Designed miniproteins, single chains. Designs and how they scored, part 57

Each design is a single chain, and the fold is of that chain. pLDDT is the mean over its residues in the fold that is shown.

## One batch from the design tools (miniprotein)

Design m1976
Fold by ESMFold2-Fast:
Structure m1976 (fold): chain A 80 residues (1-80)
Amino acid sequence: MVPEEVLQIPAEIIVPLAVKELDSPDEKARELAYNILKYYTEKNPEAIRKYGVEKLKEIAENSPNEKAREYAKELLEKLK
């Protein structure tokens, strides 16, 4: 579940930070980042397209972390 405090951060700030955190070595940070971005795919997909989709594609293709690639691919599918 995404903390309300995080959702109060402007999308132009939180979206690129969450995309970066998908590539974190910390499993909890990756899960939080995925949940934040999943929330945006449901409520404001345009924010991801505007502020994070390019980096999200890079993570899906190039991340050394298999789980980060999986999360990024799932999020990209939700933006279709």
Scores: mean pLDDT 82

Design m1977
Fold by ESMFold2-Fast:
Structure m1977 (fold): chain A 65 residues (1-65)
Amino acid sequence: MRKLTEEQKEEIIKLIKADKSLSEETKANAIAALEKDPTETVVRLIIREAKLSAETAAKIEEILK
């Protein structure tokens, strides 16, 4: 498993912040988890556990490619 680049991390954080389906608490927790451990595993855990919108999840998967 690979660590995210700084650019990938920043883009994913922007997508989480822009997701209107998420509560501010969920956004804060997801961003904190990603800042602490910026890995693809943590990103995939956030997608699953935070229940990101399908659009946000798809954009994140594109960033991980």
Scores: mean pLDDT 79

Design m1978
Fold by ESMFold2-Fast:
Structure m1978 (fold): chain A 54 residues (1-54)
Amino acid sequence: MYVLSEREREAVRLVVAGGQTGAEAGARLGVSPATVAGWVRRAVLSGELREYLP
């Protein structure tokens, strides 16, 4: 598994902690909603999502 980049972690934080949709996070970061969904999925698979959930 990859270590998430700072941008990927930002997208995950916006979706998980900020409650934003993939479309909203994608618009803020200049990427497609599918790209954001892929980053969130990678965070789940790598276990990094646990860092954002209490």
Scores: mean pLDDT 69

Design m1979
Fold by ESMFold2-Fast:
Structure m1979 (fold): chain A 82 residues (1-82)
Amino acid sequence: LPALSPEREAELAAQIRAEAEAALAEARRIFAGQSPEEVREVLETLERQIAGLEPLAAAGNEAARARLEVLREMAEIAREAI
């Protein structure tokens, strides 16, 4: 994630969390319409993004933590779809 002030990180984290339910519903709809091969490609991308955000979340970046939570749920939905 780009460097942000603590106030902007908190705002971004709140926005990510507020949009999480809609984003997860959209992910379920998209994966239901994709082939298993397409879903596997998306899952691979999600897993790379998760790995990249874990150190930032561990360091206390709230936006990274919020995004990591959503991406982990998306990855689980993708695994269930294949």
Scores: mean pLDDT 81

Design m1980
Fold by ESMFold2-Fast:
Structure m1980 (fold): chain A 85 residues (1-85)
Amino acid sequence: SAGDGAAGAMGGIALGVRSGLPTPEQAKRASEQAYKGAERLGNKKMAEAVKQGSERVFEAAARGDPERAYEAGLQGMREAKKVGE
């Protein structure tokens, strides 16, 4: 489903962040791509959930907190999946 696609994108971001490799710039770009992908699916609630989750990931990554960024990514994944139900 479209919700599964958006959830998969957020899950990928979460895993990438957990690897301890994301810079604030990398997190921001990944978040923007996930948001654009969800937006292209035509589901405004899903796009908004991805946007909010991505912003939390970016903020945590900017603080140098990979664990919190990972948690934010997982939350965004769950929210996108829930909207897709």
Scores: mean pLDDT 69

Design m1981
Fold by ESMFold2-Fast:
Structure m1981 (fold): chain A 99 residues (1-99)
Amino acid sequence: NRDTIQSNIDNAPDSFRQRIDDIISDLQQYGDSRGSSDTVRQAVIGQVYISGGIAARLVQNGNDQSADTVMDNTVRRGYQIIDSEDDGQEMVRRIQQID
């Protein structure tokens, strides 16, 4: 759930939280430059938080390599979704299903 995701991120090292903030900022700027809707950008940012929560737990467990893989895949997918209207709409639907 969203509260568990946020708790995992809040308990992550400051450097990891900064990494998430930087990713969000970069994706927001890219989405704006591509003319993406606010809804699509917010869905992509929501996915960064979800994946960030998973990666934060991996970092807390000493699995930095797996955390890096999760975040790298999240960044790559975020850019792909911003470049694809159909993928953007699918991401909005998926994010709306999270309690």
Scores: mean pLDDT 79

Design m1982
Fold by ESMFold2-Fast:
Structure m1982 (fold): chain A 100 residues (1-100)
Amino acid sequence: SERTEQLVAGVLASIELTKKLMEEFGLSSENNSLEELLRLREEWLERNRENPEVQKLLEQLEAGNRAFLELALEILEELLERKDTPLLRKDIATLRAELA
């Protein structure tokens, strides 16, 4: 399905972006905090925002993330049909807000 293709493309784009960041900064999970990695990612994306290859990867990541959230929403809505709980309703509302 188109959604499966978007999910796969998003995962591959995430891997490719991570490789580019690791190559550019020599990043290591042993020596860098999550907060530092996120800051370096933001700085790198800002410097490369006009790079068409980076723009394409970001578009694929966005499409893949949206496809994942849509799949998660479908699963939670199916669960809600079997058992209606306040937590499920809250999670569904959160995902719908994220997709808006």
Scores: mean pLDDT 75

Design m1983
Fold by ESMFold2-Fast:
Structure m1983 (fold): chain A 84 residues (1-84)
Amino acid sequence: MDDVIKEIEQTTDEAVAELERASEGSREELLETAREVNQRLTETVNNGIEQGKKLGKEEEVTKKAEEAVSRVTAALTAAYQRVA
């Protein structure tokens, strides 16, 4: 269970860092990075929620997933504003 939460947190932190790095490049690079990040985050979150349901900890995992989506969305919005 702790591993699921940590994986979501790690994936979120990596996603934010990748988007910030891509924002220093071209808009095309940012869009490619955003697609890769979104796919990885979606897979990690979906797997986490399924495991959380099986363990009766779905509320804790869902809350962490919502936080992850919010953080990545904020980072992506900031990155789009930063690219020329």
Scores: mean pLDDT 80

Design m1984
Fold by ESMFold2-Fast:
Structure m1984 (fold): chain A 84 residues (1-84)
Amino acid sequence: SEFLKEVLEKVKKAEEALLEGIEAAKAGDIKKAEEHIKEAEKIIEELEKLAKETGDPLIKKAVEQGKGEIEKAKEILAEAKAKQ
């Protein structure tokens, strides 16, 4: 259960970073958006390492979902960059 709490805390931090990145992109702050998206990528990489070490299928699913959300955030960032 404590291990799941750590995983959930990492997921929450990644979600927070992605939301801040999307908001920065919408505000036209491309540098800030890139920094927050990179922060989320780093957290998902940490979760991917945990999934590899533990073999836990729930962590693998969290990584898969996180990668999808990162790609969505990158699409929003690309649209913001194109409109500059």
Scores: mean pLDDT 85

Design m1985
Fold by ESMFold2-Fast:
Structure m1985 (fold): chain A 74 residues (1-74)
Amino acid sequence: RSDEERIAEIVAALSTESKEALQSLARQLLALARQEGIPVPAEVEATIADPAASKEQLLAAIATIVRTARAAAR
C-alpha cells in the first residue's frame, strides 16, 4: 500500500492520544531520524520543541517525519 495510506492510518490511530503522548512520540521519532541521518525539516523540529504546539501540529510533525523516513529508505 502507499506511504500516504500508511501515514493516514498512523494519524487516525494517534488522533485519540493525549498531547503529552504525541509530544513524547514525536521526540522519539525525531531522535531516531537524527540517529539514522534522515533530514527532518527545521519547522518540524521547532514544532516538536514548542510546548504550545497543538495536537494537530504534532500529528502533522509525526506524519512529516514518517514521510521523510520512507523517502530516505528508498
Scores: mean pLDDT 79

Design m1986
Fold by ESMFold2-Fast:
Structure m1986 (fold): chain A 61 residues (1-61)
Amino acid sequence: MEWLDPYNKEVLQKRFEESSDDPSYDAISGLPLKNPIEWDGKYLSHFDYALAKELDIKRKK
């Protein structure tokens, strides 16, 4: 997929749920983190934290 719809909630939710609870990597993008932000037991960049908050992306198990 091209990055034409980076705000697709279904894709982002799936990435978030399948990610590890590792503060070294972004739970949505999988990229290394310099300043991890804790969100619903996982770690995100500042950008992805704002995105997750707006789209209500969270752990649903």
Scores: mean pLDDT 71

Design m1987
Fold by ESMFold2-Fast:
Structure m1987 (fold): chain A 65 residues (1-65)
Amino acid sequence: MELDAYEFFAAVMREKGVALEDLVPELEKIKNAEDWKALGEKYGVTVEKVEETEDGSYRLTVRFP
């Protein structure tokens, strides 16, 4: 599944029952692709690929169990 950063948060909130208020501090820690993989690992989501877009956003390829 290919998601942008906002779609990833929406999916984590829906599938894992995580509140947005808990995800916002984690987003502030994101500096690079490895931080996205660490965030996915924390919530039990496999992040297979991270691509930085031209506007400084991210496109994620993820798998939910």
Scores: mean pLDDT 74

Design m1988
Fold by ESMFold2-Fast:
Structure m1988 (fold): chain A 67 residues (1-67)
Amino acid sequence: MDLEKARELGDILSSNRSLSAEERTKLAKEYTEALKRSKSELYEINREIGEKLREIGDEFQRELLEK
């Protein structure tokens, strides 16, 4: 369940624009915690996780530039 939860949180963080910055920060922390708990699966998907976190970070930077 941790991997599936991480994927769900990642999708929400990258696609749901109605979330406030505070809500996105909360979800990002939960996402990271879920990833830590799914270590047994991380070897197989570590790149996917890295790319997802990168996308989330890029979105935050883009929002800063837009302001």
Scores: mean pLDDT 67

Design m1989
Fold by ESMFold2-Fast:
Structure m1989 (fold): chain A 80 residues (1-80)
Amino acid sequence: GRSEELLARARAASDAAKRAAIREFLAEQGRDDSEGVVDSLLFLLDAALATARSVAELARQLGMSPRAASALLRRIVAAE
């Protein structure tokens, strides 16, 4: 389905695209977007992407709402 395709595309995305999406996500929430925070979130995102079989599972692993996780994945795909 659309969610499985979105997950597959996000898994295949470059580190640069993932970092750009994370920085934009953090900035829009008024959160710390320093290199160390982005690096930590990239590590967690890559681990979650490797194991998650659905957007809901990814959201749970990252401590996010399914809507927030879906938005992050769309940003990653758009940044590629």
Scores: mean pLDDT 83

Design m1990
Fold by ESMFold2-Fast:
Structure m1990 (fold): chain A 83 residues (1-83)
Amino acid sequence: KEKEEEKKKKIEELKKKTEKELEEALKLIEENFEELRAAELGDNATPEQVALRNAPTVEEAKEALRKHAEELVKKQIEELEKE
């Protein structure tokens, strides 16, 4: 019966990790928007760089990252729930 508690703990840790990563990404966009947007998109492009490339403003880039983080968390929670 420990599996249910373990699942809850993993989901909670996942949410905290994703929230932390989102906060860091949003801060990077605010502080380095011009530099990040000017950077050449290579094979190692991060979600942050892709969001910046596709968004005309910093607010739209932040919104795109929030949506990306929500989709990732949703998919990962669904995978954990299947276990």
Scores: mean pLDDT 71

Design m1991
Fold by ESMFold2-Fast:
Structure m1991 (fold): chain A 64 residues (1-64)
Amino acid sequence: HHMRPLEDLVAEEALKINPSLDPEKVREVARQLVGAGVYPPGFDPTLPREERLRVLAEYVISQL
């Protein structure tokens, strides 16, 4: 199996935070932001993986 793209993991985390969101829209925004290397201001890349996913997921939700 190939490792899953970061944007897919972020989209999955966003849907865990708010399951009422449109999965297609969440995936598209995650791809446009995280897939393109666009992170929130002050993003700390040294955070643990689970915290990084949460921060990026919350950012994606805020841009919907």
Scores: mean pLDDT 79

Design m1992
Fold by ESMFold2-Fast:
Structure m1992 (fold): chain A 80 residues (1-80)
Amino acid sequence: SAAEAELARIAATIPAEARRLSVEELADVLKERLSLSDEVARGLATLLRGLGIDSEAQVRALLADPRGLAALAAVARTFR
């Protein structure tokens, strides 16, 4: 999807040496930052990991970028 491509594009600008988060840690960050349910947060975290987005720095960059935040919200809305 266009939103998934945007997430991957923004994440590719972040250095690979950043600490990697587990799916659970990533889901917790997304739940707190985007006010998501546990189910939606885990689904989004799993999708982000599949795109190679698994570091705190990558998540922080996505949340700080208006296009990244919009793409995260759009993908989160596809989970029921």
Scores: mean pLDDT 79

Design m1993
Fold by ESMFold2-Fast:
Structure m1993 (fold): chain A 86 residues (1-86)
Amino acid sequence: LETLYEAALYLARRLLEVAPEEELLRAIALLLDTIGAALDGDAERVRELALEAARRLVKVASAAELEELAAYARSLGLDDIAAVVE
């Protein structure tokens, strides 16, 4: 559970770092939602938010960043998240 929460927060933070100006408010909202879900212990919601962050990262992150994110997710056993960023 902590591994999933850590990964979800990491993905949300990375999205905020790479998001273009027009996506910043959505990136901020996703980070706040992820923090809230993690504090509530809602693992199902945290996973949904991590997948949403991964889908948005595919649209805005470089190929090199997506490759690093896929490797990171695979190293944690989060194969569903890794598959989204490939």
Scores: mean pLDDT 82

Design m1994
Fold by ESMFold2-Fast:
Structure m1994 (fold): chain A 67 residues (1-67)
Amino acid sequence: MKLIITLPNMSKEQVENLAKTLSDSFGAEAEVLSDTTILVEFPNEEAAELAKQFVLTNEPSAVIEEV
């Protein structure tokens, strides 16, 4: 399952740290596309839903799009 996550209120360093956390904690393949955008591929829908909740809890302004 693939998601594009846009983080308009995070710095580039915070975005890179979030991408690493998503890879390490949710078993995802995360690629930083820009200073504010991450492409993430999750192993299943459950991991993706937990990750969406985690992201929105930490950054409520995040825009999450399913690909």
Scores: mean pLDDT 84

Design m1995
Fold by ESMFold2-Fast:
Structure m1995 (fold): chain A 77 residues (1-77)
Amino acid sequence: SKEEAIKKWGVRLLEKIVERLGLDPSLVEEYEKMSPEERKEFMKEMALLLAENLSEEEIEELEREFTAIGKEIAAEL
């Protein structure tokens, strides 16, 4: 389903964010247990954290990776 695809994409994005910022991997498990609304708010907070800790070049690279992941998941639908 579209909702499952969005959740799967969010999990893969969060795994990349966790790796890039050196965060606790348990955040991925917590995200999976969230409601769709809670996941959206959480991802906004993660986006702000990225903006505070990464250069513009690093953010652009990460955005390219996120887009590639989204295309892979969309192709599986």
Scores: mean pLDDT 81

Design m1996
Fold by ESMFold2-Fast:
Structure m1996 (fold): chain A 71 residues (1-71)
Amino acid sequence: SEEEKLLEELKKISKDPSLTSLEEALQAARERIKEMERLLKTLTGVARLVGERELAYAKEVVKRAEKLLEK
């Protein structure tokens, strides 16, 4: 299901495979996004480019999960 796919993606973003609820995983992913934004300030070159792409993807997954929870 879409919910199961979003949960797995949020678990990957948060680096916490023990999360079982979409709401918990969403909150953990939001905290990880804040950490990623801080870490990006220390990155250069290819690592910076990869980090920016990962951050953009993480934000999009969070947005999709927020929309699903509003239903």
Scores: mean pLDDT 82

Design m1997
Fold by ESMFold2-Fast:
Structure m1997 (fold): chain A 65 residues (1-65)
Amino acid sequence: SPLVEEADRLIGEALEVAFTQHDREKALQLVDEAVELYRKAGVPDEEIEKRRQRVLDLIDRLDAL
C-alpha cells in the first residue's frame, strides 16, 4: 500500500531526526503523521499501537532523550 510505504518512510525520518538532530518534538510529530497514514491504510489499531510503542521505545533509548 502506498500509504503504508509513506508511513514507514515517516517512521524512518522520525528516527533519523531523533538520532541526528536530537529533536524529540519533531520526531514525535512525524510518528503521529505515520500513525494517521497507517489508520487511513486500514492497518488494525492493535498493530499500529505495537509499532508506535516500538518506535517510542527506540527514541527513548537515544542518549539525547
Scores: mean pLDDT 83

Design m1998
Fold by ESMFold2-Fast:
Structure m1998 (fold): chain A 78 residues (1-78)
Amino acid sequence: AQQIADQVSRLISDGRVDEARDLVRQASGGDPQALQALDQLIQAIDDASGAAPEDLPQKLQAVQQAKQQLTQALQQAQ
């Protein structure tokens, strides 16, 4: 689960959102909660990429929280 969440985060950062969605869908069997957690991670990474230097630590913490939510959703889908 954590390895998948880490790979998904890298795919999103590289702009490969469709590949990230496919990976989560395959890993979760299309679980709606896992896909919702993915959407939250996409938004958190987007927010961090546009953040001012003073806000960046807070936005990176939000990314880490979203990754943990995705990891838990992937574990619950199994």
Scores: mean pLDDT 81

Design m1999
Fold by ESMFold2-Fast:
Structure m1999 (fold): chain A 100 residues (1-100)
Amino acid sequence: MTVEDIARALFEEALAAIASDDDPAALLARGAAALEAVAELLDKLINKDPSLSEEEREAIREGAEEIAEAIKEHFGLDRELSLEELRELARLLSRRLAEA
């Protein structure tokens, strides 16, 4: 399973989950913005951005590890996604949600 396959599957699951909501467009827009923010934080962690404190870097890393483990279990992957793959996943999913 590729990162693109995971992004597509998660997008389809998100659409199904919000299908009965009163304002699905607002939920899609908020989800896209949240994932763009996640991608930005992961990008800063990967590039060792000096604006991040040690405490912030540790919190982002721990959150990324929990998400990678959850994705591995949900999709039955052989390994957890890397930080670079999680950043790409967040960018792809954010774009799909914004274009929906």
Scores: mean pLDDT 84

Design m2000
Fold by ESMFold2-Fast:
Structure m2000 (fold): chain A 75 residues (1-75)
Amino acid sequence: DESEEAVKKRLELLIKHLKLDEEKQKELEALVEEILNTPDEEKREKLRLELGLIIAEQLEDKDKVKLIKEALKKL
């Protein structure tokens, strides 16, 4: 868990475990892979926020959903 890539892999596994819906799982996998393969820091930040939003919405974390939505609006 010391490398950013290792942390992202662990996050991907957690996301898969939390997602019972195959379609949502594929969306999250695609976002994680896009983040890992994106050298553009600005685009990577946006993708990271989008990933976080999907997770927060599935967990019904209202506070986190609000914070992420506000961050996305500023992009």
Scores: mean pLDDT 72

Design m2001
Fold by ESMFold2-Fast:
Structure m2001 (fold): chain A 84 residues (1-84)
Amino acid sequence: SYKITLTQDEQDKAVEYFKNQAQPIDLDDPKIKDSVLENLNILKETKGDKAAFKKKFQEVKKVTLPDNAFDVIYNRVKGAYDAL
């Protein structure tokens, strides 16, 4: 029930960013695409702040991640956020 508020232009820029990475993710899978756009939306709502993003991510996804796993997610969406 978490709603993505990214504009179509922001979503298109994020998809282009993810496709151009050295380890691209499978964006043809709608579950993967929706998951990464949701993660990017959470980061945008927290204004790129890593600590606020971690807290909000855990609240929205109802998960607890070790720092190394969280850093992979954060670094992935932070690059897309900086490209917006």
Scores: mean pLDDT 81

Design m2002
Fold by ESMFold2-Fast:
Structure m2002 (fold): chain A 75 residues (1-75)
Amino acid sequence: MEKRTYEKEFEVNGKKAKVKLTVEGDRVVSAEYEGLSDEAKETFLREVSRALRDGLPLEEAVDRGIEAAKKYEES
């Protein structure tokens, strides 16, 4: 099965953050983070995994994960 990598930079609480995700099908095989707490990373991975299982494109899955992680950090 093919591996796909997507990375995105964003801001959380006025600071730069970054995620880099490699997936194989609907499975996350690696994830790299910058600027997120451990709990925000877990929230991100949970949302991405759910979106991928729902058949969403990787880019959209990552965007949903970022939104959830930002909401968690800002709570």
Scores: mean pLDDT 81

Design m2003
Fold by ESMFold2-Fast:
Structure m2003 (fold): chain A 55 residues (1-55)
Amino acid sequence: SAEEAAKRALEMAKADGNVGEVFQELAREGANSEELSAGGKAVEDYALETGKVSG
């Protein structure tokens, strides 16, 4: 689900901060376009709040 994709993306971003790897991992796990969009937005929101993400 989109919520699960967002949570997964946040966990990965907090662990290593690599946005590209987060996106690739979600796609590899079979995320659909909505789940990929939700994950991307979650990582973007996290980056805006913390001022840090690599990628």
Scores: mean pLDDT 73

Design m2004
Fold by ESMFold2-Fast:
Structure m2004 (fold): chain A 72 residues (1-72)
Amino acid sequence: MSLEELVKKLEELPDEEVYRIFDLAFSEGNFEEAAKRLEELTGVKGISPEDAAKAAAIAFVNRAIKKRKELL
């Protein structure tokens, strides 16, 4: 699965789950658990810790941009 496909799967998840995956990767440094949680929530197998972290970061930033636009 491409990074773009992973981001689309994350866009289908609730905000709380995306934030948890982001926190696992970047606040806790637990990239393996971030990848595992993403696999469990999306049903996708073989997600690398790096790709899970990148997808979570992109989805997090996209949500932040959307919220900023809603305030304007």
Scores: mean pLDDT 78

Design m2005
Fold by ESMFold2-Fast:
Structure m2005 (fold): chain A 61 residues (1-61)
Amino acid sequence: MEEKVKKLNKKNIDYIAETFGLTSKEKKIAFLERVLARHKALGLSPEAVKEMEEIIEEYKK
């Protein structure tokens, strides 16, 4: 509950993606899907995986 400032969200991902030059919705989705797939395959941070899935769904709306 107290970790709101560390939560990944669409605004934070937009900022990060734009830093990498990923300015289109399609590029941001593709980037996040690749990161998500890698995290799932490597068994890294279930919290980050869940947050990325939520952000990807926000982008698809």
Scores: mean pLDDT 69

Design m2006
Fold by ESMFold2-Fast:
Structure m2006 (fold): chain A 72 residues (1-72)
Amino acid sequence: MRRERAQKLFDEAIKAIEEGNVEEAKKLTYQALLEMGFPKEVAKAVADYVAGLAEEGNIEEAKRVIDSLREL
């Protein structure tokens, strides 16, 4: 159940990155990590990292990070 919710949130985060909505991508990545049971501090750090990559225009790497997270 939680993993299935996390997968949907990660899919939405990838969509937000593709649409240039960095703030929404950060929020969705954070929520997905919380659904997977990560501590809030870790979830924030990872979401900030993904958002930073997307903001710098490194879209492919941001998507690769999310794909790696969804396999955990």
Scores: mean pLDDT 83

Design m2007
Fold by ESMFold2-Fast:
Structure m2007 (fold): chain A 101 residues (1-101)
Amino acid sequence: MERRERVKRVIDRIIEAARTLKEHSKDPEVQERADRLIRLAEEVKRLLDRGEITPEQAVAFAEGLIDELEELIDKADISPTVKEQLRAEIARVRAEVAELR
């Protein structure tokens, strides 16, 4: 139960980072990809909440979402300051995910 709640918090942080990226980007492609990532992250939370996937499986999905978000941040036409802030948050989220393995 405790591990499940920690995994949900990691996914929430991924969602918030993707929302921040979407808010600061004027590129429709970046906005669409960020929206898709948010929908996938929300689905992982629902599956975990329903017991349809294990916390370990949710961690693996979260790692994939982080990789996709990191690629999207690198390609996004956003300010260097916002890009650095998002990269710092992704690094912190990666560290937390490593603790959940």
Scores: mean pLDDT 87

Design m2008
Fold by ESMFold2-Fast:
Structure m2008 (fold): chain A 55 residues (1-55)
Amino acid sequence: MEEEERLRKLGEEAYKAIQEINDLRRKNTPEAIKKASELEKELARRVQEEADRLR
């Protein structure tokens, strides 16, 4: 069903986002830190959307 494929893609995207956030934080520049924070917000939003769907 569509749900299983969607969750698999979300997991892959979350993994990539976490790696990118970590890479940006290692660069330790103001721009990289800002991008990392934006990615963290987007990831948190996606997780909240999934939680809301399961209610």
Scores: mean pLDDT 76

Design m2009
Fold by ESMFold2-Fast:
Structure m2009 (fold): chain A 67 residues (1-67)
Amino acid sequence: SPVDEALEKARELLKQGKFAEADAVLENAYRTLPPEERPEFWRRAADIYEELGYTKAAEEYRQLAER
């Protein structure tokens, strides 16, 4: 799915230290999602940041998912 492809691409970019490019991929993906699907997307993005040790970014995405 486009969502799974975007999340995997962002994970790979983050592993390479390409934070701005990862952010752009994620922003592009969530803008194409219906509002009701965005909380799950943000939660999945938070999981990726958390796994890679980016705690602040993970917390921000979790906050978005709870709004």
Scores: mean pLDDT 85

Design m2010
Fold by ESMFold2-Fast:
Structure m2010 (fold): chain A 72 residues (1-72)
Amino acid sequence: SAHVQQATLAIYAGAMDFIAKYSKDEELRREAREVARELRDAVKNLDKYSQEEIDELVERAQRLLNEFQALR
């Protein structure tokens, strides 16, 4: 459902904010800020995004989370 999808995207946006604030890697912080902005845009304008675009944003967020864990 749209509500579950918006909630999921908002959770990933919050995770990206955490990386942007606490990562010691400047490049990872920069990418996390970019993905957080795109995720929040998707939450506000979900009807303007295809399912493929949403899936790609989630995969990008998951990759950054994995990179964050690996750099600790």
Scores: mean pLDDT 88

Design m2011
Fold by ESMFold2-Fast:
Structure m2011 (fold): chain A 77 residues (1-77)
Amino acid sequence: SEIVEKATEEAVKYLKEEEGLVPTEVEASEPVETEEGYEVTVFVKGTKDGKPALAEVVVLIGKDGTVSVKSVEIRLA
């Protein structure tokens, strides 16, 4: 799905650029249709500062194709 692909790309980009996370595995939920567009939850496994990390990123794909990160949760092991 183009929606899932766009959401996944944005989540990974955000985590790399803003959070310093090096991704190793990525999994995305099925899109949920909302009044604003489509919401996708992207789960990313990777490392942050050399430590194992799990990230959960909620991405909104607006009706106009605008992509935005709604929330980010990172757990270090």
Scores: mean pLDDT 86

Design m2012
Fold by ESMFold2-Fast:
Structure m2012 (fold): chain A 71 residues (1-71)
Amino acid sequence: LEKELEELREAVRERLTAGLRLLGIQPSDEELERMVEEVLKEAKELARTQGLSPEEAARIAVGRYLLRLAE
């Protein structure tokens, strides 16, 4: 699970970047890395608590993160 989520790091970064562009947010590289780490931590929790696949957990975690920023 941890290894599978780590392999999804690049996909998470790409999806976050696309969502942030839609919100008009352009983070620095350091900010983006912190956001990716937060999303991956949430994805681990979702996979463990809800039995989601790593891919599904990562997608949902990105969506939740972007929704929080769009508040």
Scores: mean pLDDT 80

